# Designs tried in a protein design run: designed miniproteins, single chains, continued (3). Part 41

Each design is a single chain, and the fold is of that chain. pLDDT is the mean over its residues in the fold that is shown.

## One batch from the design tools (miniprotein)

Design m9476
Fold by ESMFold2-Fast:
Structure m9476 (fold): chain A 69 residues (1-69)
Amino acid sequence: SKEEAEKISEIVNGLAKSPENLDAAKAAVEEAVKKGLEVEVEISEETEESKKSNEEVKEFAEKAKKEAE
């Protein structure tokens, strides 16, 4: 549902904030896309490392969405 999509997007963005959680963020995106949920990843500018992690997760989410449909 839309509410589930918003909730998972919040979780993914929280994980993507830390480079150490990058794999967990990608796994959450993969599961969400598998369920037909849209994941919105926001770019964080808090640190250069956070921004890089957010960008990588965002690219992963966009690729997963494209592959689903």
Scores: mean pLDDT 74

Design m9477
Fold by ESMFold2-Fast:
Structure m9477 (fold): chain A 95 residues (1-95)
Amino acid sequence: IHPGLWSKEELKERFEEVAREIREAHADNPEALALVDRLEEEFLKYLNAKTKEEQEEYLEKMRELLAELSKLMEDYRLTMRLMALLTELYLRIKS
């Protein structure tokens, strides 16, 4: 198991890839697009956070946004990819 070993650039690249696919799959759903935009904002705050406490706060907000987004997403594959990414963020905090 190698969770939490991704660099900030790798995390950003993987997040941008999943966000792009969600936006493409849900281009006709403004609610889903708004949730992805908010999730991306919290993710960028996580990457720029200076303390583990701030990272945990932004990660919790991302989890709440993912829960709302998952209600709108029919393809569980995209939801699972976001969950995997959030798990990497969690393990990075615990390392």
Scores: mean pLDDT 81

Design m9478
Fold by ESMFold2-Fast:
Structure m9478 (fold): chain A 59 residues (1-59)
Amino acid sequence: MSLEEMAKFLEEQIEGIERAKARAATDKKNMEETLAKLSRDLEFWQEGKRVYLEFIEKL
């Protein structure tokens, strides 16, 4: 193998690892966004329940 071919092979390996790292970072971000949305949904439903119960108590 030429030194140039070896350098290209090493660059391809590094690129592969960088792609795997980028994918893992994207998966983490998507999971964080999902958790944030679920948290907001829970808060919305909890507030709705509170308002509904207050309305019933005032009847």
Scores: mean pLDDT 82

Design m9479
Fold by ESMFold2-Fast:
Structure m9479 (fold): chain A 64 residues (1-64)
Amino acid sequence: MKKVLLVRGEDKEKAEKIAEELAKELGADEIRLVTGMSDEEARALAEELERREGAEVIPVGLKL
């Protein structure tokens, strides 16, 4: 089962660095980085990825 780390952040560079560290710790197979997305939109995207790919999606919201 594929693990996807879905990271939402305002600063793309900071979000990428944090996402790489979290993916390593959580054993994620893929990182998807999104900017300007609400918590509701991120949840909808996570559900879509789980349905389409049968993946386990781990959503992370960055406050910066």
Scores: mean pLDDT 74

Design m9480
Fold by ESMFold2-Fast:
Structure m9480 (fold): chain A 64 residues (1-64)
Amino acid sequence: MKEKEEKLIEEAKEKLTEYIKAGDEDGVNQALAELVRTLVTELGYSLAEALARGNEVLKEAEAA
């Protein structure tokens, strides 16, 4: 299960980085919402945990 989570986070980070570089705010918002939703529905995160993790991934993508 950890491998699926890591892959999901990597894919989300790549998409967020692409949208950030393109200046696509709608794309960033959609990618972040999809990540949060998947963490809650597929990986059993609470909403608060998913939002915290999503913000971490977004911060990492902005730093890339």
Scores: mean pLDDT 80

Design m9482
Fold by ESMFold2-Fast:
Structure m9482 (fold): chain A 74 residues (1-74)
Amino acid sequence: SKVDELREIKDKAETASVEELIELLAKVHELVKTESPEIQAFFDKKIEELMKASVDELKSKFIELLDELIKRLE
């Protein structure tokens, strides 16, 4: 399921480099693009916030995005 894939991405994100986080983000985008307009709007807003984050905040904000996205898709 998409939720299972998002959980795997979250597990990988915990130890990921910045470059790996960007690759994981692209994979999340692929999973989200076929979801409802509400889910897509939520993702787009969170991506804008993530792009403004410092490098030190990037991982924690990305994990927060994944947790909220998983919750919305369950």
Scores: mean pLDDT 82

Design m9483
Fold by ESMFold2-Fast:
Structure m9483 (fold): chain A 55 residues (1-55)
Amino acid sequence: LTELGDLVEEIMLEKGVPKEEARRIARRIVLYNQEHPLTVEEAKKLAEEEAEKLL
């Protein structure tokens, strides 16, 4: 994963999302970032929102 993907995965793991799920979502956010450049703040917000949907 890119640095962005690692950040997203870490946030989701800290919130209790299973590793496999966190990795899947981090990958989706990395792909989204290729077309829509995200700030670190925006990436963190997306990670938190996705974690909330699963927990």
Scores: mean pLDDT 77

Design m9484
Fold by ESMFold2-Fast:
Structure m9484 (fold): chain A 80 residues (1-80)
Amino acid sequence: LSPVEQVEAMASLAYAMAGIAKSAGNEKEAEVFRRAGEELLELARRLEAGEISPEEALRRAEEILRRALEEARRLEEEAA
């Protein structure tokens, strides 16, 4: 995978997670992953345009996904 393809794959994963959460009735968790997917797609666009380095884009992509996972975990703990 190229760096652009890798970030796009991360966006696809985020949207898949949003769909699963929505199907389970967890709208807040779905929104967290949907926003992460949108941020990742914008990051891929910037990377393709040469506005950001591959190394920085991959680092930011990992941070976006990690933050979304942490926020989703927090929402699950609050719901318990």
Scores: mean pLDDT 85

Design m9485
Fold by ESMFold2-Fast:
Structure m9485 (fold): chain A 70 residues (1-70)
Amino acid sequence: SPVEEIEALLEKAREAIKNKDFESALELYRKAIELFNENELSEEERKEVFERIKELEEEFQAAQEKAYAE
């Protein structure tokens, strides 16, 4: 399903963040957003995916701030 594909991309992005591979994380995130925008998801599915995307965005920002902190 589109939801499973989006969630898989978000999970891979999270792994990339953990490895400090921010370039790969950003690319995977962009793919997830593209699928989210292109697919007609149910209201429930959109809510779940949207929450996951927001969590990843916050995690990505926090990880970058930690990586560049002295």
Scores: mean pLDDT 80

Design m9486
Fold by ESMFold2-Fast:
Structure m9486 (fold): chain A 84 residues (1-84)
Amino acid sequence: MSKEELREKAEELKAKGEEAFKKGDYKEALKLYQEAAVYAIRAGDYKLAAEAFKNAAEAARKAGAPEEVIKRLERWAEYYAKLA
């Protein structure tokens, strides 16, 4: 995939994650946001990766994930925000 195709895939996955989050499907939202972050990193879009990890952390919190999982996602969001 080209970097542009990877970025478009990240945006699509983030949008699907937002839809799942709105429906209360927090586990599905978490999965979609994490996939979006991976595609964003591969595209070199660190701002998008940071946003996706931040959204993943919120979804993880709503899903009742362990604190260490939430903190890890928050740390990745902060890390990529600094690279953007």
Scores: mean pLDDT 90

Design m9487
Fold by ESMFold2-Fast:
Structure m9487 (fold): chain A 65 residues (1-65)
Amino acid sequence: AVDALSAALAAAKAAGLTAAVTAAANTFASTSSLAAAADVLLAAANAAGQAAIAAAVAAILAAVN
């Protein structure tokens, strides 16, 4: 789960979503919730039109309840 989020964060950074990566990391640090961090990244990927990254993050959210 954490490894999958790390892969999604790396893909988001490569796609230029650096602010979203920082926001997701800060959310995880403050909440200790993988789902909360993934939700932040999913919202940013959808807003940026990064469908592949959004799909990967949605799969992580589905896996972690």
Scores: mean pLDDT 74

Design m9488
Fold by ESMFold2-Fast:
Structure m9488 (fold): chain A 84 residues (1-84)
Amino acid sequence: KAEELIKKGEEYEKKGEYEKAAELYEEAAKILEKEKGEYDLEVADAYLKAGEAYKKAGNLEKALEYYVRAGVIYLRQAVDNVLS
């Protein structure tokens, strides 16, 4: 289900419909959070896609929000891989 939403978002991005793409990536990220947990790399990737799409749509507040969410997950994974 999340994979299908990401594919749909990619299709809307190719058409320049960035706000709709961002909403689909946001929905995919929330589904992945429930399935894989909040700190999974697939969740981070989906939030990064949402942030990038919101930036292209001109929604800078949501772009920053999702960039921060993705960044926290990536940093947590990097620290766990180095210090564990």
Scores: mean pLDDT 82

Design m9489
Fold by ESMFold2-Fast:
Structure m9489 (fold): chain A 61 residues (1-61)
Amino acid sequence: SVEELFEKLYREELARMTRAVDAYLAANPELDTPEQRAAWRAAAEAGARAIAESEVQRLLE
């Protein structure tokens, strides 16, 4: 289903973005605060959702 495809793509993109954020914070430990991690997590979730939505639209057109 479209929903199953979205969920798969969302999980894959979220994992990818989370790895990138973790790598960035590991390289910049001075920026690694609980508040900053929450902000990066929210941004990663929003970005992953937008990409998954875009990819679902592209694949169905």
Scores: mean pLDDT 84

Design m9490
Fold by ESMFold2-Fast:
Structure m9490 (fold): chain A 92 residues (1-92)
Amino acid sequence: MMTPEMEAEMWLALGRMALSVGDYESAVKAFEKALEIKPDNVEALTLLGEALLKLGKYEEAIKYFEKALSLDPENEEAKKTLEEAKKKLEKK
């Protein structure tokens, strides 16, 4: 049977595949579904922020990276992508 754990991992995997082929809108939807099941999943928050960054939604991306860092302050990927989003926002 599909547990919530397995369902969240399925949505994370689908989102990662969508990111790899440049389908950022589908990636956002998949990561949002993962977060409906596990709201505090640091990986899903970071990947959702990255997909939003690729779509040019810098302010939304920053919110998700900040939430990821509030849960895991040492997450280097979230720190790196947060700084990238801030730089993009300064130029747009």
Scores: mean pLDDT 84

Design m9491
Fold by ESMFold2-Fast:
Structure m9491 (fold): chain A 66 residues (1-66)
Amino acid sequence: ELEKRRELQKRFEEAKKKIDSLIDTYKNESEEDILKKAGEVVRELLPDEHAPAGVEYAKLLIKRKK
């Protein structure tokens, strides 16, 4: 149980890092296009049950930077 939380924490940090980098790289693209790319990263790194939280984080970060 504790190991599952640690693994999830690492995956979440990796997803956040990749989302941040992706938004910086594509900051001149539309929000929809950036979100679509961020959604792919979230699905690759996070379990299905946590994917919505990753997508929500991406939406918030896109709004903050645009």
Scores: mean pLDDT 75

Design m9492
Fold by ESMFold2-Fast:
Structure m9492 (fold): chain A 61 residues (1-61)
Amino acid sequence: SKEEAAEKSDRYGTLAVIYESQGNLKEAAELYRKAAEAAERAGDLETAKRWREVAEKLEKK
């Protein structure tokens, strides 16, 4: 459901922030991409775009 997808997006985003704070940038980027995919499934294209942009920035490091 859209609600389940929204919850997954929030959970992946939260985990990504934790991994990023620990210096695990590769794992954080992967989690941000999963958050973006879940946000798209929830119909939240703006949130999905923001998560993808964060992942791309980490991948450039």
Scores: mean pLDDT 84

Design m9493
Fold by ESMFold2-Fast:
Structure m9493 (fold): chain A 60 residues (1-60)
Amino acid sequence: GAAEEGARAGRAAAEGDLGAAARHASQYVKLGGDPEQVRRAGEAAGGPNGGRLAGGFAAM
């Protein structure tokens, strides 16, 4: 579900896989997730760069 995809986006960002983080963030938003929560999850897992990338792609 959306929460699972959001968690995967944050995890991918923490692992440095920014492409996977962007894909999971987009899927989370498609499932009705909040783009801001994707950004925050990315920041928590991968720091500011992870949060910015994940949040930016989710907002597209």
Scores: mean pLDDT 67

Design m9494
Fold by ESMFold2-Fast:
Structure m9494 (fold): chain A 81 residues (1-81)
Amino acid sequence: SAAELRALAEAVRASLLHSIRDLAREYGLSEEKTEEIIEEVTARLDELTERLLAGELSLEEFRREVARIHAEAIEKIEEAA
């Protein structure tokens, strides 16, 4: 159902943003740089969630794109440290 997909997307978002904030803290990033990364990740996750709910992405494709966003966020944190 759309409600179940939305709940899954919200749980994935919360977990990912928490992980990114924790990693940014470990690397000593400023709050400003951390929020820039969080805003970009959030915007990309929102677009993926809408595409998932519209039936444009399978759940498998959604998971792959989330993993890509996560990997790119890690690289940005490492480069900014």
Scores: mean pLDDT 88

Design m9495
Fold by ESMFold2-Fast:
Structure m9495 (fold): chain A 57 residues (1-57)
Amino acid sequence: SAAAAEAARLEGQIASLEAARAAIAADPTLSPEEKAALLAELDASIAALRAELARVR
C-alpha cells in the first residue's frame, strides 16, 4: 500500500539519521559544543520524521 511504502521510506530516513547521530556522538575530533549543536539539529530532524511516521500509520 502507499501508506506502507511511505512508512518504509520514513523508517529508512530515521535509521540513516540515527546512524549519523551515533557517528557524531562517537567522533573524537568534535568539541563538546560542536557535538551538542549537531546532535540538537539531528534530534530535531529525527523527531519531525517520527511525527510524520506517526501520521501515516
Scores: mean pLDDT 88

Design m9496
Fold by ESMFold2-Fast:
Structure m9496 (fold): chain A 67 residues (1-67)
Amino acid sequence: SAEELRKALRNIEAAIDYAERNNDKVVLLNALKEAEEVKKQAEELGDEETVRRAEELIKRIKELLSK
């Protein structure tokens, strides 16, 4: 459901915040995989807002991984 995807994005965001503070690349890679899965499911549901939020988190993760 859309509510479950939004909850997943909140959990992913918390994981990104943790990984940034602790320089934890493994957590970032796991968060990337999860965010890409949420984006795919949101696209299948036609939930454009959840797709956009997932894309924002994917962008943030990729920026952190490029350092």
Scores: mean pLDDT 87

Design m9497
Fold by ESMFold2-Fast:
Structure m9497 (fold): chain A 72 residues (1-72)
Amino acid sequence: MEEIKKAQEKGKELGYKAAKALLEGDYEKAKKYNEEALKLIEEVRKKYGDEAAKKVLAAAQEGAKKAIEEYK
């Protein structure tokens, strides 16, 4: 469970950073963070299953939403 929680926290951070970079016009950083988030989600899916991967994806989406809210 702790490893899934850490993955969710990292996913949220990556989603936040990707969205913030995109909003700031830094497309290269946005792409890098998006690729890291997708890789993390796939690794979690392979190791812990689809349900755990969905939790990490949801956390990444929450991070992205937070960045969008802070930008405006």
Scores: mean pLDDT 84

Design m9498
Fold by ESMFold2-Fast:
Structure m9498 (fold): chain A 57 residues (1-57)
Amino acid sequence: SHMEKKKKEELIEKIIELKKKADPSMSDEALEELRKKLDKLDVEELEEIYQSYLEVL
């Protein structure tokens, strides 16, 4: 659980960083809204989103 929480937090930050690099015009509010959305997902779902971003962005 503790390791899962750490991995989840790390994945969220990686996803946010990829999004910032792809769209530097995104507001802090939009990024925070994305972070809230991602925080509701589990590690497996976050891994899928991260891989999708790597392949598209």
Scores: mean pLDDT 80

Design m9499
Fold by ESMFold2-Fast:
Structure m9499 (fold): chain A 66 residues (1-66)
Amino acid sequence: MGKVVGTGLNAVGATAAALLAIGEGGSVKVDSGSPTKVVATGLDEEAALNVAKIIEDNGGKAEVEI
C-alpha cells in the first residue's frame, strides 16, 4: 500500500529510484518531462522510505504515503 512520488529528478536519479522500487517488488511510472517525475506504488513502509531516500539523495523531492 505504500506510495512514493518523486519530483525534481534528472534521468539518473529517476532511473535509480525506479530500479530500487522494482527491486523492492513495487510498480513504477516515470514521467520524463523536465524535471522528471517518478511515482512508485505497491511498496511496504521500509521500501517506500528507501525509495524516498534515493530520490532525495539524487536532488529530488519525495512525498511518502504509507
Scores: mean pLDDT 78

Design m9500
Fold by ESMFold2-Fast:
Structure m9500 (fold): chain A 71 residues (1-71)
Amino acid sequence: MKIDEKEINRALATMYLALLARTGGEPVSVEELAKKFGISKEEVRALARQWAAEGRLVYDEEKDTVRAAPP
């Protein structure tokens, strides 16, 4: 079975966003996340918007950054 590296990287990015939502770390740019996990900026934005819709994260579209929602 050929494991898609992009699929693995997408899963890792999702886990990172889940951790960020829980720990309340500093804001992270979409560009840095895309580069770190080897996925597209659009894929990172899609994940960020999904988590923001659930109130877990805040996605700043102007700055293209993601951060934890305030308590």
Scores: mean pLDDT 75

Design m9501
Fold by ESMFold2-Fast:
Structure m9501 (fold): chain A 85 residues (1-85)
Amino acid sequence: DLAALAERAAEDLLAGGASEALAEAVRELGRAAAAGDLAAAARATAELERLLREEARALGLSEEEIEAAVARARGLAAALVAAGA
């Protein structure tokens, strides 16, 4: 379940110190993908990456953690697109 994969990613982000807003953005990505709305999923992915970089600066996350989280977000988007084919 793609939504469950996104939920796991949201939990990992929260465990790493991310905000509820960032976790919500990941959850929204999963819902859009589960609904087959690839355009909404792509927009949600772009917004997630933007929020992640912005909040990471405020939260003092390491560059390595930021890069890993962005890679996970892109991985989710790629998996969602592949599942839609």
Scores: mean pLDDT 73

Design m9502
Fold by ESMFold2-Fast:
Structure m9502 (fold): chain A 74 residues (1-74)
Amino acid sequence: MKKEGIEYLKKSEEYAKKGDYKEAEEYSLKGAEKSKEDPLVTSLSLESARKAKKGDYEGAVKLSRAAIEQLESL
């Protein structure tokens, strides 16, 4: 579960860097789904998806990175 969540969030970051906001949003939502047990990771992942949907790729990448770091610290 934890490893799968990290992989989805890494894909979200990669798509956000490419400007593929739809894919970035989708993978951030999948990361949130796999990280339900941690409210901070879920919150950061959902906010990353929201930023990606708005085309704020820098914000999406920053929040996805924060979610990955939080999940890796557990």
Scores: mean pLDDT 77

Design m9503
Fold by ESMFold2-Fast:
Structure m9503 (fold): chain A 56 residues (1-56)
Amino acid sequence: SRAEELERRAKALAHRFAEQGKVEEAEAFGNRVYRALDAGDLEEAERLIEEAEKAL
């Protein structure tokens, strides 16, 4: 599903933040994306993921 795709992408990005020593940022990012996914806001989840990809 779309939600499963976004969750997988978010998990990969959180791992990249952690690999760069940005553990607190990884946790905050993950929490924001999971809140959007839990709310069914797939558009917001995708926006957060795209912004994180640009920041890394």
Scores: mean pLDDT 83

Design m9504
Fold by ESMFold2-Fast:
Structure m9504 (fold): chain A 100 residues (1-100)
Amino acid sequence: ATVSNINLAAGGTKTVTITLSEENMTSPLPDVERIDAIRFRLMNEKGRFVGSEVVENPKLGDTLNVTFTGSSVSGTYDVVAEFLVRNPETGELEVVGMSG
């Protein structure tokens, strides 16, 4: 699912409000009971990631306010969501799905 695109001024900040629905939280893995975190990434017009924000322990129906800062000239940026589950052996957050 495409999260959104946003317009950012150079050096400006923008807060994106994202509501978590069942469609946005649907794991592509049938054995994944929950998502431990969502990582939101900003991608510029050239396909480069220029910022990220992590939300831990997201719940269905949550409204998240994610703030991004423009690091370059004004432009349109894509917001990509990565769904993360904590590996119990390593403690590391691993990507199990993404929107894009």
Scores: mean pLDDT 66

Design m9505
Fold by ESMFold2-Fast:
Structure m9505 (fold): chain A 66 residues (1-66)
Amino acid sequence: SDAELIERAKALLSEAKRAVDAGDVETARRLLEEARRVAEQISDESIRRYLLGEIDRLEEEARKAE
């Protein structure tokens, strides 16, 4: 269901943010790739777009942290 996919994407984003904050860019990239795969499966276009935007922002933070 979308609810399960949303919670999974949020959990992956939280883990990725912790990895970025710890300087673990490799782990952050893996988690963000998984978050993107999960978010792309969400059928609600507004929620999918929002989560993909959050992933894009964190990918940019990870890029700046390297």
Scores: mean pLDDT 87

Design m9506
Fold by ESMFold2-Fast:
Structure m9506 (fold): chain A 86 residues (1-86)
Amino acid sequence: VVERLRALTPEQRRRIAEQLREMADSVKEESGNEKLAETLRQVAEAVEAGDPERAVEIIRKNMTPEEAERLLGLLRGLADQAAAEA
């Protein structure tokens, strides 16, 4: 996933970051899970900054292994979709 995210343009990274922030807002409103929402916002910031290694670190440190695998899979899918739309 790190390699895929690094290959993205700034515009594609911004789109992914926006989607992650929307997910963070939804999580906060629907479940009240402030920690998960904050984690998603930090991941969005790292992706937008072009630091995918930091994004992976944030995920692995703040989530269970199963949750981390799901979110990393989601990020890979978003990166592949953004690259295909170019």
Scores: mean pLDDT 77

Design m9507
Fold by ESMFold2-Fast:
Structure m9507 (fold): chain A 64 residues (1-64)
Amino acid sequence: GAAETAAAKAAAIAAGRAAVEIGRLLDNPQMVARGEAALAAAEAATTKEEAEASRDDFSQAGGV
């Protein structure tokens, strides 16, 4: 539902922002670009699945 989509989107946005901030602190332009791409995808997400996919792609490719 809308609440689930909003929660997933907020989590994906938070993850993207954290990645951008960490990337900047480490002077890692690849991590910044990765985080910015994930953040943009999360902000553009219109469904819970799109928001979760944005976060999952970041998590899987970013290596937690």
Scores: mean pLDDT 73

Design m9508
Fold by ESMFold2-Fast:
Structure m9508 (fold): chain A 98 residues (1-98)
Amino acid sequence: SMKEEEAKNYASAAIRYLNEEKYEEAIEYADKAIELQPEGIIAAEAYYIRGLAYLKLEEYEKAIESFEKALELYKKEGNTRAAEEAEKKLKEAKAKLK
């Protein structure tokens, strides 16, 4: 669908911003992807990117929430590898609150 392609484009933009260390822009574009496609693999990827950006900004509670959503969606999609990576990042973010 057109919304799915637009969501993919926003998720790709979020990845580019994350790699450029533009974390607030990465979150903005991840949120745009999630708004268009709140479930499925694109949403899972967008939540994961959002979690990584929040982790870099030391917004640990928001990073935890984002990684929990990514893990839930990756499990629903049967993406075992991505689910394991999301769980690893979730544990990392939780450790930062101690």
Scores: mean pLDDT 91

Design m9509
Fold by ESMFold2-Fast:
Structure m9509 (fold): chain A 80 residues (1-80)
Amino acid sequence: EKEIEEAKRLLVEAGKAYEAGDYKKALELAEKAAELAKGKSKLLEVQALEMQAKAYEGLGDKEKAAEYREKAKKLVAEAQ
């Protein structure tokens, strides 16, 4: 599925941006990946939410980081 392939590509790019310290770019890429994966792949949705949480932590937004970690945990529980 084209959206799943694009979501995977965006998550790889988000990870590279995060490693480079570009947290804003990592967040933007992970947000798009989450939109493409939503309702199509819980695994990719979880990975995108976890990347968004890490990016928010890097940006100093601890409240949003916690919010997105909880969203990821909820999806993991639903997948089991």
Scores: mean pLDDT 85

Design m9510
Fold by ESMFold2-Fast:
Structure m9510 (fold): chain A 60 residues (1-60)
Amino acid sequence: GKLDEIIEEISKKTGIPKEVLEDILKKMLKLSEEEREKVIDELVKLGADRKLVEEALKLL
């Protein structure tokens, strides 16, 4: 599905294994907005597209 494709793309760009990335994204849903932004910024620094990370969180 769309979520699976987005997670695969983020995994390829960041080098983070898909299973680890899925766990990170699920944990991000339990964080405050400020804490979530910090994790998004770190993923973007590793090569993730910000919009793809935001869409993945929206689809969870």
Scores: mean pLDDT 85

Design m9511
Fold by ESMFold2-Fast:
Structure m9511 (fold): chain A 73 residues (1-73)
Amino acid sequence: GLGKVAGAYSKGGEEGVKALVPLLSSSDPRVRRLAAGALGNIGGEATRKALEPLLSSSDPEVREQAQLALSGI
């Protein structure tokens, strides 16, 4: 679970963003929170574009994590 966030984050850039975005919908709330933080730390235009569709997600937890990640940019 948590190791997937660390592995995705260590890739960095666009590849890291693509690996982290699915983790925002993880069943583990700790994984979701860490993925949001990691996306905020990567930042940049690619992260912003990947997160914008998630702000309209049907899952309120995913929407909240996407907002937190965007505020970290």
Scores: mean pLDDT 73

Design m9512
Fold by ESMFold2-Fast:
Structure m9512 (fold): chain A 87 residues (1-87)
Amino acid sequence: SVVIDKEKIEKEIEEELLKYLKKEKKLELVELEKMSEEMKKLLKEVKELAKKLGIEVIITRQTGTPSQEKTLIESLEKIIKILKKEL
């Protein structure tokens, strides 16, 4: 049986994403036309952290489902965690 070390893989992905963000100085974010207050709060925090780090935020607006919003919230939480490590 193949056992995947999830913690090590997640850490490596976080480090590579941070490298990419530092090199490109750009972060693409998705905003849904109708968003929960939780998603709005997370987007605001990402934008504030990106501004402090000199990263340009590019926003694409689209219509989304509740399932897509949940996935985006999880992605935003991971991005916030990565960006906070640089402060």
Scores: mean pLDDT 76

Design m9513
Fold by ESMFold2-Fast:
Structure m9513 (fold): chain A 61 residues (1-61)
Amino acid sequence: LTPLEKEILRLLEASEKALSPAELARGMSLSQSTVSRHLNRLEELGLVERLENNRYKAVKK
């Protein structure tokens, strides 16, 4: 994982709710499109799940 992807996972794990790409982008001072691309890769790896309204949650076992 890149440092940015690790930060996204950390923020999702720390959040009590699912977060949108826009919310993550605001918190990280990044563009929404940049965050969305990394979220898509994390979803492909099975590390996050995409919920309704394009909100994401870290996968926990």
Scores: mean pLDDT 81

